# Designs tried in a protein design run: designed miniproteins, single chains, continued (5). Part 40

Each design is a single chain, and the fold is of that chain. pLDDT is the mean over its residues in the fold that is shown.

## One batch from the design tools (miniprotein)

Design m17370
Fold by ESMFold2-Fast:
Structure m17370 (fold): chain A 94 residues (1-94)
Amino acid sequence: SSALASLSEEEQQIIEETVEEILKMLEEEKKRAEKEGNEKLVKAIEDLIERVKSYLKEKLAEVHKTNNLPIEELAKEAIEIVKETLKEMRELFE
């Protein structure tokens, strides 16, 4: 029914592990922002967490199928994009 469901179990596991790693990074950054009293950054990270939970697995599967890129490469790029996004958000909301 979804792009994710059409992938191999191995590819699905890579996507699952990638999303778990991203969520861990976001939760740690959120905790740091909470300790700093940066309410705007906390809210922005919470919104990003909800988007990751709702859309990222399916989006990675769709990009893998449409662009024929190795899933491991897409996983690495997704992690790097999130790292850069967190850095930009921190700079913007301080």
Scores: mean pLDDT 85

Design m17371
Fold by ESMFold2-Fast:
Structure m17371 (fold): chain A 77 residues (1-77)
Amino acid sequence: SSLVDEALETLLEQLKSSDPEVVLKAVENILPFLVNSRNEELRKKAIEALEELAKNHPDERVRKAAKEVLEKIKKSE
């Protein structure tokens, strides 16, 4: 696998953290790896995770950051 895909897999695991600071940092860092990954299934899993965070995460900062990343992804397609 590419270094981009390995980084995206690591970030995807960090999105599942019980620590909102870890989740927030992962959301803030995920965009370049999503844009540069050629692994369609991994990108799909990351986008679905971001959609769940944007809708349901208890921390408003995490919900806001996830929404901003999703908007940027939509504009790049």
Scores: mean pLDDT 86

Design m17372
Fold by ESMFold2-Fast:
Structure m17372 (fold): chain A 105 residues (1-105)
Amino acid sequence: SPSPLEILDEVIAELEKLKAFFESQGDTDLAKLLGSQVKSVKRTKEEMKSLSEKEQINTTQMTLGSLILNLSFEILYRKDNPEAVKELEKLRDKLLAHLAKVEAQ
């Protein structure tokens, strides 16, 4: 199974990919939001390097849970933009899959 740090690396890559997509579409608000999430996850990842394995698992679960909740609110607030909603839902589904892998450890 992937480590908590490896899961956060995959999450960062997925967030950066979606940020670049919204930048290409001219959606500066979503790009800025995703950029803030990238910075937050990168900070959490660096802080986690000094933690025990159990604390790394718990921190990763909390981080993924927070991201999933935030994406769910953004999906609700952007009902008038079905293309953006579709891309946000795809990211949320990937984060839910990562959460399931962490919870299985």
Scores: mean pLDDT 89

Design m17373
Fold by ESMFold2-Fast:
Structure m17373 (fold): chain A 64 residues (1-64)
Amino acid sequence: SEELLKELGEKYGIKEEDLRKIVEKMLKGEPVSKEEIEEIAKKNGVTPEEITRAALRAYIEESE
């Protein structure tokens, strides 16, 4: 879990903390807004699409 978030964060250039925030919402069944994704993408200097890819990868691995 923590190792996966670190690995994906390093690969996609996203802070583990920011990636965890989105993934935790997804695991709880809470909606992740487009605005939240865009804000985190801007904060990390990546595209919203990269945030979505990293979060979906983490969600799949964590939800099994």
Scores: mean pLDDT 80

Design m17374
Fold by ESMFold2-Fast:
Structure m17374 (fold): chain A 91 residues (1-91)
Amino acid sequence: SDEAIALLDGLIAAVEHAKKYLKNEQAKEFADSLIETLKKLREQSTSPEAQEALDRAIKAVQEAYKKSTDAKEFADEVIKALREIREELRK
């Protein structure tokens, strides 16, 4: 699904960029903003594959935030999860 892959590529790039500037005190605000963005994208998507990928991305962000001790670890865990979702969509 080209739509789902394009969405994940954009999200991965955005999180990789944000990681360079993200401070620990900003991690919650960044996580909340990312989840809100993902929810809006999911609501606007008409592709079942894109909706499933976005649902998995939302869950991954929530779990990464709960388990991470700092902003860099949080961003790395989100990037890993998004890349794994993207790889599954190519098969």
Scores: mean pLDDT 84

Design m17375
Fold by ESMFold2-Fast:
Structure m17375 (fold): chain A 72 residues (1-72)
Amino acid sequence: MEELRRLAEELRKRVEEIVKNTKDPVEQNTQLSLATQEAVRRLRELGREHGVSPREIAELVHRAVSEGVRRG
């Protein structure tokens, strides 16, 4: 559980940095998409080991991305 939260927090920080540092909309969207896809893949793998549902993983990702964008 804590490992999943740590990875979600890392995604939030990555999203925040992308929004702050990437001013080109196309490049920003590309970086956000790639970071989100990679995080989903890793979180789903960890979630399977810890008995966390795909729905809960999706909620963690959604919160991390939304928070990162809000802070960027």
Scores: mean pLDDT 82

Design m17376
Fold by ESMFold2-Fast:
Structure m17376 (fold): chain A 94 residues (1-94)
Amino acid sequence: MWKELLEKAKKYADEGNYREAAIYALDSTAVALREAGHEVEAAIVEMLRGILLSENPTKEEAAEIVRMASKIAERAGLTDVAKQLKELADKIAA
């Protein structure tokens, strides 16, 4: 379930591990999109995750990446996951 992956993302954010927080947030988003039948949007999120595997994002960059995932989920009509991703991005940026 996407909720379990998002809880892992929140835990990594609490630990100051923003790279893992962003990676798990993207994993959660891709799972939620795929479960809802949004395969193209899921593929876009997976591509973003692949780029992140070779990066070491700052706190600000990680927050922006999670915010991008929130926007993709929102456009797909996934209001609950989008809201939780936005809250996570705001938490990382704080």
Scores: mean pLDDT 85

Design m17377
Fold by ESMFold2-Fast:
Structure m17377 (fold): chain A 100 residues (1-100)
Amino acid sequence: SMEEIEELEKKLKEKLEEVKKAVENKASGDTIIKKVSEAMKELSKFVEKAKDVDPERAKEAVEEMIELLKYVLEKYKDDSSVVTIIKIAIAELEKILKEI
C-alpha cells in the first residue's frame, strides 16, 4: 500500500540520518558498520515494496544510499574494515540500481 511505502521511507530516512550523525560525531568504525547495516536493512525493505509501485522513487533511495556510503568511505578511508565493507555495499547497491 502507499501508506506502507510512506512508513518504510520514513524509517529509512531516520536510519540515513543516524549514519550521518555517527560520521559527524566521528564514531568508531564498528559503530559506523552497525549503523550502515541498519540503514541497508531498511533500504532493502523500502526497495522491495517501492520498486513495482514507484520504481523512480526506489532508484532515488538507492542513489541517495550510494552517495552516503561514498561519503562514509571518504571520512573513514584509513579504517580498512569500514573501507572493505562499504565498498562491497556500494557494489551491491549499484547492481540493485541496474535492476530497478
Scores: mean pLDDT 89

Design m17378
Fold by ESMFold2-Fast:
Structure m17378 (fold): chain A 71 residues (1-71)
Amino acid sequence: MIDMEEVDEALERMLDSVKSMTENPKALQAVDLFRQSQEALRQGNYEEAEKLYKQSQELLDQSVQELEAKR
C-alpha cells in the first residue's frame, strides 16, 4: 500500500497523460491496425500487411497533428 498524499500528484499527472492519449481515437485505431499488420506479416500476407501498416501510420500522423495543434 502506498502513501496517498505522496502518490496523488504523480498519479494525477500520469493519468492526465494517459487520458490525453486514450481520448484520441485515431491513436487507438493506429495501434490496432499496426498489430493486425504484424499478424499479417507472420502469416506471409505481405500485401495485406503493407496496407494495414500504411493505414496505421496515417492515423498515427493525424493523432500527432491533433496533439501538436492543442499545445
Scores: mean pLDDT 68

Design m17379
Fold by ESMFold2-Fast:
Structure m17379 (fold): chain A 79 residues (1-79)
Amino acid sequence: MKKIFTGSAKTLEEAKEKVLKELENGYDVASVTVYDDSNPPYQTTVVGKRDEERGEIKITVTTHYDDGSTSVEEEVIPL
């Protein structure tokens, strides 16, 4: 069975660190949402996924803006 972690953070860097730490702790997928009370019209979510066949972790950062637009950034980290 796949293990999934869900959490929250106050900054993008804290969210990335939590994602990486939980994947190292044996989770297959980790999702952390960034909440910033100073910028309530948008939301950022960091999702990390372990790919053992490739020996890598794929991190996707998705930002939803108040106009309904979305930006997506992807990063690949070797295991």
Scores: mean pLDDT 76

Design m17380
Fold by ESMFold2-Fast:
Structure m17380 (fold): chain A 97 residues (1-97)
Amino acid sequence: KFIEEERESILSLPKEERVAGFKLLFDNLHSIKDPEVRAAVLERLAELIKDDPELARMFVEGGGIPPLQELLHDPDPRVREAAKRLLEEIEKNIPAD
């Protein structure tokens, strides 16, 4: 694809830059009104945590758990399921939960 080489370079970025991207995606989630887009963002975040388990700890430390728990009660079942999946991935990677 057109920018695959650029993507490979970005993938080698320091963890701090990846964390900033993760946090930006999560912060923007609360302003997304489309349930399909919200579910897709949550699924993407779960995949990112699978690739880098240390992101789970930073998400919790940044206060991500309370707003994520609110999404478990979202009116759209796809958003609820995606939020549950993300929470499970976080819990798997934090031994003190």
Scores: mean pLDDT 69

Design m17381
Fold by ESMFold2-Fast:
Structure m17381 (fold): chain A 81 residues (1-81)
Amino acid sequence: EGAKFYIDLLIAQASLLLRKAKNYFKEGKFDEAEKLYQQARDVAQQALEIAKANRFEDSVKKAEELLKEIDTNMEKIKKAK
């Protein structure tokens, strides 16, 4: 339960960073958005690794879906540069 709580906290942190990055992207602040997307990706990747190690299938799925959304938004930045 403790490990699952930490994974959920990491997923929440990555989601907040992703939302901030999307807001900077909307403002045309692509460099700031990219930094926040990278931070979100690192946190989400950490959550995924811990979830996989503990075999928390629901947490693995949530982390993978979050990583996919982050990667999709990072591709939008590459096209905007």
Scores: mean pLDDT 86

Design m17382
Fold by ESMFold2-Fast:
Structure m17382 (fold): chain A 62 residues (1-62)
Amino acid sequence: GAEEEALLRELVAAARAGDDRAALATARQLGKRGIVPSPEQLRALGASEAEARAAVTLVRAF
């Protein structure tokens, strides 16, 4: 939904900015909702391949 898409965009923005605290907080919210993005989905939102893989790993930790 719209909130899920907003969280994914926030995760990508945090990863691109190197904001580890914001990335962790957003990844925790996604993980607790059972939402695990694909690397391809995060790349479509502007993440690099490395940023996307790191962000997916972070979400899966929750």
Scores: mean pLDDT 86

Design m17383
Fold by ESMFold2-Fast:
Structure m17383 (fold): chain A 84 residues (1-84)
Amino acid sequence: SALERARELLEESRRALREGDLEKAKSYLLKAVRLIYEEVPELHAALERIGAELTENADTKSIEELIEMAVRGLEAALEAYERA
């Protein structure tokens, strides 16, 4: 599903960040955010904020924090999906 693909992209983003590839980490995070945005309307405001932060002032620590926010949102969405 799209949410499972988003989980994989977030893991790839974390891996790229650990390896020092900031551009790859941002790319994977943006792809994951896009997929979550299409599936989970309740997260739209949070996901738009993640996208804005990545565009303006994203250092390594900021990207790590944004990945964690996206992971928490995805976990909540997957839990809701599993109960459906």
Scores: mean pLDDT 76

Design m17384
Fold by ESMFold2-Fast:
Structure m17384 (fold): chain A 92 residues (1-92)
Amino acid sequence: MPSIEELLRELKEALEEAKRATTSPEAQELLDKAIELVEEMIEKKPSKEELLEKLREIQGLVEQALRLSDGRALPHLLRAGELLAEAEKKVK
């Protein structure tokens, strides 16, 4: 199975692809915040508790972006959701 660091890098890539695909400026702003949170987790290597909290915050941002986005962003947002679930399971 991939490491937590590999999952976070894949998550960042999926979020960046979703941001490029979406036509919603509000969704782009939410995805920018999600990308910044992932980058902070990669750089700072936070505690298990901080990781879980940040993963849940990113999940909320992705769910909001899903409601605002068209079909082009959908596969990337769904992939981000899958990676978030896998990362949370691995940290638990």
Scores: mean pLDDT 84

Design m17385
Fold by ESMFold2-Fast:
Structure m17385 (fold): chain A 78 residues (1-78)
Amino acid sequence: SMEQNRAAVLLEATLGIGRMAVHVYLKAGDREAAAEALRKTIEKIEELVAENPDLTPEVREWARRAIEELRRELERIE
């Protein structure tokens, strides 16, 4: 549906913005700010998935993998 498409687009936008922030902070040498941006991005994606029960299994699996990748990146920075 159009609502499901909006939620998927918002999830992709959230990940993109978060990754951009992490990239900028790491380039500036600010590992603490990069780690905080990763944590906030993970929290926001988890919140969006929880608030949108009608997400397709494919979008939910995409979000799950994105969270796992972000958590792995966070472990490397911390």
Scores: mean pLDDT 86

Design m17386
Fold by ESMFold2-Fast:
Structure m17386 (fold): chain A 90 residues (1-90)
Amino acid sequence: GSEELKNAGISAGEAAILAGKTGKVTAAVAAAIAGIGAIFDAEYVEGSEEAKEAAKKAGEYAIKGAKAAMAGDGEKAIEYGKKALEAAKK
């Protein structure tokens, strides 16, 4: 439901922040997978249109965070992860 969508978005944002803080490639890959998962859940998990849009935006930000972390930009990865958390909590 909508809580599953919210939790998927939060998990994706937290994963992107962790990738930025640790600089580990495995953390960046995990953030990308979590972001893709949030976007997938936004399409297939039952919930409000607001919850689906929030999960999709959170997933998109988490993927941007993962890409920044893979490029060695930990500060940008944390910034995108925080944006993902903000999007998920709406």
Scores: mean pLDDT 86

Design m17387
Fold by ESMFold2-Fast:
Structure m17387 (fold): chain A 75 residues (1-75)
Amino acid sequence: SPAERKYEELQELIKEMHEAAEKVKETKSEEDRKKLEELAKRVLEEAERISPLAKEQAEELIEKMKKDIEEELKK
């Protein structure tokens, strides 16, 4: 169904976001950080289209990811 495809698309975006986060930790580049920010925005937008609960879960995932990256970048 279209709803199942939207959920699959969201899961794929979340995976790409996590991969981009690892790339930021490795390269520490502003370019990779901007790509990560764009992916996080898309994850939130797609989650919101699915349900309020999906959006809340996506916000929590993004917040945890941002905190992890920020701490690693500080060394």
Scores: mean pLDDT 82

Design m17388
Fold by ESMFold2-Fast:
Structure m17388 (fold): chain A 62 residues (1-62)
Amino acid sequence: DPARLAEARRRADELLADRGASRQEAVDALVAEGVPRSTATRIVEEVERALALPPAEFAAEM
């Protein structure tokens, strides 16, 4: 469901940006709300990537 994926992405962004949650904490929170772990991991990775600066200018990236 596109609406469910959009809501999960918004929640991941809120957890990472507002609360400073770790990747594991954000994934666990989405899983607790019924998002499959594989989907939650993909969403959190996508949100982290969107929050990262370009490769020439980033504070921390994998």
Scores: mean pLDDT 72

Design m17389
Fold by ESMFold2-Fast:
Structure m17389 (fold): chain A 68 residues (1-68)
Amino acid sequence: SELEEWYELFKKYDKNRDGLISQEELKEVLKEELGLSDEQAESILSKFPQKRFNFEEFLKIMEEAKKL
């Protein structure tokens, strides 16, 4: 399912294995997996003040990125 695919992607970028991904790791996802530019990724991330993202927050950001 799409949810399983997002979860596997989240785990791939959770390099420190703490169940959270950093803003830097999330920027990599937006650029490498969704094909966004640096400017587009930074624009999306500027809407989210947290420095680390759990899977639920990751999904919300992916939904926002898909609207671009």
Scores: mean pLDDT 80

Design m17390
Fold by ESMFold2-Fast:
Structure m17390 (fold): chain A 78 residues (1-78)
Amino acid sequence: MAVELAEKARELGRQGKGKEGGELAAEAAWLAGTDVEAAKKALEGGMEAVRGSKTREGVSKAIGGALAGMGAIFQAEL
């Protein structure tokens, strides 16, 4: 489930839908819990959303998703 949402976030990023991609990446990070690999996928989805974003709002939302993924990785490693 978390990995599936992270993959959808990446696809939305590739389509230039950085806002939607960032929001899904954040949700994937939340669902990853202590699964480091799922958290890494969420971070990758967020980063792809940043790269695909063409608007300031899209970039901001995508960065939020990437940071959520990074936080999930740190939480799982602790």
Scores: mean pLDDT 74

Design m17391
Fold by ESMFold2-Fast:
Structure m17391 (fold): chain A 74 residues (1-74)
Amino acid sequence: SNQQKQQEWQQALQQTLAQLDELARVDPDAAIAQVRGLIETLQRSYAESTDPFEQQLLQQAIDQLQAKLAEIEA
C-alpha cells in the first residue's frame, strides 16, 4: 500500500539523516559533500519520475536534506 511505502520511505530517510548528523560531528566537509550528492541524485529521480506519489516522496526527502545541508553549513 502507499501508506506502507511512505512509512518505509520515511524510516529510511530518518535513518539517513541520523547517519549524516553523526558524520557531520566527525567530518562536516564529508557530510556536506554526501548531502549534496544525495540531493542531486533525488532531484534527477524526481525529474525522471512519472508517478505523482513517488514525486511527493522524493520532494519530501529533497526538502529535508536541503534543511540538513543548511543546518550543517551554519
Scores: mean pLDDT 89

Design m17392
Fold by ESMFold2-Fast:
Structure m17392 (fold): chain A 74 residues (1-74)
Amino acid sequence: ASLASEEDLNALKRAVWQTSLPRALGLDKLVRTAEEALPALKEVARREPLSDETIREFAELYGIDAEELLAANR
């Protein structure tokens, strides 16, 4: 368990918007489910492992079950 940085959290938010949210629609919309967040988290995590703290803070920010994301993002 390490402290999550704002840079890591912002990188996850950008990845979500690139992979799961259609930015072309001009919508500032939160990811509602782990299924919507999962492709973006897997894209980020495939090159760099994310800390449990970062994943938990990301899940809390988007209102997603952190334990579900931790289990799925392997």
Scores: mean pLDDT 57

Design m17393
Fold by ESMFold2-Fast:
Structure m17393 (fold): chain A 82 residues (1-82)
Amino acid sequence: SLEEKREFAKKLIEEFIKQAEKNNDPVTAELALVSFLNLMSDEEKKFVKEYLEQLLADPSLSPAVKATLERVLKHVEELIKK
């Protein structure tokens, strides 16, 4: 269902953030997220956008993670527009 896909997207984004921080490799995590987004439907991209916006409201985010999420969000917006 769409709801299950939304929860999966949340889990996937959280996992990628953790991997970026743990491995000190935010570039690889960002490329993986962008690659996954290119395979998603427009509906799936929409709830990914919503979740990214919610994550960006978290005051505990590191500046590096916040910058990475902002770039991914911009990429999602561009893909939806095309």
Scores: mean pLDDT 73

Design m17394
Fold by ESMFold2-Fast:
Structure m17394 (fold): chain A 65 residues (1-65)
Amino acid sequence: SMDLELAEALVRMAAWVLGADKVEFDRETGEIKVYFSSEEKAKEAKKIGDRISEATGVKVEVYTV
């Protein structure tokens, strides 16, 4: 869907800026998962992810590894 494509583009940009270790897109469930080795960067990404979720209806989950 267009909303999933927009969410994917926005999450990829945020992940690149914040230095994410990995981004996974589940097109079947419509979920995006982002992984960080830094807890501080993960907290920043969660705030951005929540806004993307609100705007697009796509679930964005952020993890620290």
Scores: mean pLDDT 82

Design m17395
Fold by ESMFold2-Fast:
Structure m17395 (fold): chain A 58 residues (1-58)
Amino acid sequence: ASLEERVRLAKNYLIKHPEDAEALARYLKEKGQTEVIDALLADPEVPEEVKARLRAAL
């Protein structure tokens, strides 16, 4: 899947499951897909609570 597609899927998932943000960020970091995390942190549509949880995993 493209970076754009992976970001879109992660964003849609986290909007429905914000509690999973930290676990997803750890998973993406382990897979070397930190660009997905960076894109989510830069997206104004991602809630700040989700962004805080993503940052906590970094």
Scores: mean pLDDT 83

Design m17396
Fold by ESMFold2-Fast:
Structure m17396 (fold): chain A 75 residues (1-75)
Amino acid sequence: MKLELLRRYTEEVGKIFREAGQRYSLDELKALVRKVEEATRPLHAEFMQALDAGDLERAEELMEEILATVREIVF
């Protein structure tokens, strides 16, 4: 379950940045990646903590919040 959640997260993030790569230049994309890293850092820490605790419901909620934040920054 933890591995499946991480795989889903990675796949969704990959889709977002693949689509962004079609629309933005390399320099624009690098700036967006940095913005995403800064904005999602606290949520990512909580997500990893929830996974370590085995709180899969909270981990899924945090993953969805991270993905929503990424989409809002990128698009």
Scores: mean pLDDT 81

Design m17397
Fold by ESMFold2-Fast:
Structure m17397 (fold): chain A 60 residues (1-60)
Amino acid sequence: SNTGRYNGMIGTSGHIRSRMHGMMISRSRGNTSSGGRIGTMFRTIGRMRNHMNRIINNIN
């Protein structure tokens, strides 16, 4: 395992926290940064996936 012990232990939680904070701020301002963009993508993907799964399950 040579995938960054620092990131796997203490760095990962800190890094994710910073990203989460940035996403919240970007959302308030709109899509002015990658954080807000990612949030929008998750929303779009989730909605599309739910719609497709509903149709597919109904057919199959």
Scores: mean pLDDT 56

Design m17398
Fold by ESMFold2-Fast:
Structure m17398 (fold): chain A 59 residues (1-59)
Amino acid sequence: MEELEELIKKGLSREEALAYVAYKNGATLDEIAEMLGLSRERVEQLLKKAAEKLGIEPK
């Protein structure tokens, strides 16, 4: 059982779900960017889209 799988079922992409789970577990935007091979700006956009799809606060 993974929070990741539940997020994907709610309409998140794999990247959006991965970024969100890492952020929820205390990872910084910079750490998530390094893990995914993306820029900080892209990670911020992924988290915003995840929050929008889940109907929660963007951070």
Scores: mean pLDDT 76

Design m17399
Fold by ESMFold2-Fast:
Structure m17399 (fold): chain A 70 residues (1-70)
Amino acid sequence: GPKDEALALLEEVIRKAEGELKRIAESALQALKDGNLAAAVRGLEELIEKAEGELKELAQRALDYVRTLL
């Protein structure tokens, strides 16, 4: 379902990201696992603002899935 798709995309971001972007992605993943959708959205929006290229696209797709859960 959309939650599992968003989790998989965030795990891919965590695998590819370094430093601050990795920490933001890990926080968003934990928020999503905890059912804190508001925190997950904020984390993903921050990740999209700071990331570039493939990481930004992965984060945008994850956010689109999370938004279907609201």
Scores: mean pLDDT 90

Design m17400
Fold by ESMFold2-Fast:
Structure m17400 (fold): chain A 74 residues (1-74)
Amino acid sequence: GAMEQAEKAKELAEEALKLAEEGKVEESRILLDQAQNLTVAALSRATTEEERELALEAGKLAKKASDVLHKNEE
């Protein structure tokens, strides 16, 4: 359900951020793509505020990972 998708999105976004900070660009991008897709799916299916808040938190972490990846590219 939406909660499970949001929880998985958050886990993947946190790992993507860690990999991005370590300079593992390709590995981070793969997880970031998965996290973003699950975040969108969770938001589309969310029927409770708890589900929406968790999905939004995952989205914020994914954006942070994306920002780190963009700063590492010249």
Scores: mean pLDDT 82

Design m17401
Fold by ESMFold2-Fast:
Structure m17401 (fold): chain A 55 residues (1-55)
Amino acid sequence: MSLIEKLKKEGEDEIAKILEAAQIGRAAAGHPVVEPTQSMVDAIKENLKIHEEME
């Protein structure tokens, strides 16, 4: 099961969508698509938390 699929199952739809959009963007630019990592998920969660905290 992919990390993106697992995130959707866990209710992390926003994070899953961000990762999917990043992969699509890389492909559109002619760059190789990289497999998402837990580190990327953690970084996105931290950024979302900071943004929410500021509001």
Scores: mean pLDDT 72

Design m17402
Fold by ESMFold2-Fast:
Structure m17402 (fold): chain A 75 residues (1-75)
Amino acid sequence: SNLELVREFAERLGEILKLYKDAVKNKDISKLEEALKRAEELGAWVRQNLSGHVRDNMLTVIESLKDKIEQGIKE
Protein backbone atom coordinates (compact mmCIF):
# COMPACT_ATOMS: atom_id res chain seq x y z
CA SER A 1 0.00 0.00 0.00
CA ASN A 2 1.05 3.64 -0.46
CA LEU A 3 0.87 4.16 3.33
CA GLU A 4 3.28 1.23 3.86
CA LEU A 5 5.74 2.67 1.28
CA VAL A 6 5.56 6.14 2.89
CA ARG A 7 6.22 4.55 6.32
CA GLU A 8 9.23 2.63 4.93
CA PHE A 9 10.61 5.88 3.44
CA ALA A 10 10.12 7.76 6.73
CA GLU A 11 11.84 5.02 8.78
CA ARG A 12 14.83 4.78 6.40
CA LEU A 13 15.15 8.59 6.19
CA GLY A 14 15.04 8.78 10.02
CA GLU A 15 17.89 6.24 10.30
CA ILE A 16 20.01 8.24 7.82
CA LEU A 17 19.29 11.51 9.68
CA LYS A 18 20.29 9.93 13.02
CA LEU A 19 23.52 8.58 11.47
CA TYR A 20 24.26 12.00 9.93
CA LYS A 21 23.59 13.83 13.25
CA ASP A 22 25.86 11.42 15.19
CA ALA A 23 28.58 11.70 12.51
CA VAL A 24 28.55 15.54 12.60
CA LYS A 25 28.65 15.56 16.43
CA ASN A 26 31.65 13.17 16.48
CA LYS A 27 33.37 14.58 13.33
CA ASP A 28 33.31 11.02 11.93
CA ILE A 29 33.99 11.13 8.18
CA SER A 30 33.46 7.34 7.76
CA LYS A 31 29.95 7.70 9.24
CA LEU A 32 29.21 10.65 6.91
CA GLU A 33 30.26 8.40 3.98
CA GLU A 34 27.95 5.63 5.34
CA ALA A 35 25.07 8.18 5.59
CA LEU A 36 25.72 9.25 1.97
CA LYS A 37 25.69 5.61 0.80
CA ARG A 38 22.38 4.97 2.62
CA ALA A 39 20.88 8.15 1.10
CA GLU A 40 21.89 6.95 -2.40
CA GLU A 41 20.34 3.51 -1.70
CA LEU A 42 17.13 5.18 -0.46
CA GLY A 43 17.04 7.28 -3.68
CA ALA A 44 17.32 4.10 -5.78
CA TRP A 45 14.51 2.50 -3.69
CA VAL A 46 12.26 5.57 -4.24
CA ARG A 47 12.88 5.49 -8.03
CA GLN A 48 11.96 1.77 -8.13
CA ASN A 49 8.91 1.79 -5.80
CA LEU A 50 7.22 5.21 -6.18
CA SER A 51 5.96 7.41 -9.04
CA GLY A 52 4.62 10.88 -9.83
CA HIS A 53 4.62 13.78 -7.37
CA VAL A 54 5.35 11.53 -4.34
CA ARG A 55 8.53 10.19 -6.00
CA ASP A 56 9.63 13.69 -7.12
CA ASN A 57 9.08 15.16 -3.62
CA MET A 58 10.93 12.30 -1.88
CA LEU A 59 13.84 12.51 -4.35
CA THR A 60 14.08 16.28 -3.68
CA VAL A 61 14.33 15.57 0.09
CA ILE A 62 17.04 12.93 -0.54
CA GLU A 63 19.07 15.23 -2.85
CA SER A 64 18.97 18.03 -0.22
CA LEU A 65 20.20 15.58 2.43
CA LYS A 66 22.95 14.26 0.11
CA ASP A 67 24.15 17.83 -0.56
CA LYS A 68 24.31 18.49 3.21
CA ILE A 69 26.24 15.25 3.87
CA GLU A 70 28.69 15.98 1.00
CA GLN A 71 29.37 19.46 2.45
CA GLY A 72 30.13 17.80 5.82
CA ILE A 73 32.61 15.43 4.16
CA LYS A 74 34.39 18.35 2.38
CA GLU A 75 34.86 20.31 5.64
Scores: mean pLDDT 87

Design m17403
Fold by ESMFold2-Fast:
Structure m17403 (fold): chain A 91 residues (1-91)
Amino acid sequence: SLEELIERMREVIERIRRARTREELIAAINEFIGLILEIMKLIEDKDKLLKLIGAILRLIGIQWDLEQGGDLEKAKREAIEIGEDVLELVE
């Protein structure tokens, strides 16, 4: 259900917030991308779908930066901001 996906998204945002390693953060971002893909199946609004696609692309960019040795705390802040934007969009 939509409510179950939103709850799982909130749980993953908390895992992003608590991540202490690049590996933990990359794993949490991967899970969040998967949840966005699942929620997209429930969305009919094309504008919202485009914004969700944009969020996925930004999250992929964060993962790529982390794999290249990017700053962990910056990546966490950006991933949390994207996550909160996604929650606002789908609630």
Scores: mean pLDDT 89

Design m17404
Fold by ESMFold2-Fast:
Structure m17404 (fold): chain A 90 residues (1-90)
Amino acid sequence: EVVDELIKKLEELYEKNPDAIIHQLLGLLKKTKSLKETTEYLLELAKIAGNEEAEKLAQEALELLKKNTIENRKKAVELIIEAVKILVEK
């Protein structure tokens, strides 16, 4: 399942680099099981951080999620992971 794939990838990132952003996203995703709500929150975090690249990736993921296909959901997961990596890398 696409949500479980994102959970697994976020847990792997958290183990390598414990970050409050990853912890908050994991908590929201596990509670809601919603890629859309998780990505909306990620977009807000990217805006607060002033990270234009992460903001762009999160916005692209949201656009893909408007068409609720498995292919679009998988592409959105890849964009979400890339945005998270950019936000948590120093």
Scores: mean pLDDT 86

Design m17405
Fold by ESMFold2-Fast:
Structure m17405 (fold): chain A 98 residues (1-98)
Amino acid sequence: METHLRLMGRRYIEGGLVAESQGDLVGAGLFLAIGAILTGDEEALKRAVELLRRAGHDEVAERLEELGKKAIEAYKKGDYQGVIELADEVLLLMRELL
């Protein structure tokens, strides 16, 4: 399970960096957030939160920071099912911005 999460997370991080290079702050923030959760990457999470705040989505950014911190703790604990559930909650947040 962990290997599949890390591979998927790396693809999301790459997609987020591409979106940021194209000026898509919302897309970049959401892709980097999912990638951060799936890889336990605290710096990618910080960047995602900053991009969403810069896009004017402060409420979503705050919720993402809460979910992301919880997901990173679950990842450190080896609770990969919890990581997947929190990634799903972040995907639901995407619907509010689309």
Scores: mean pLDDT 80

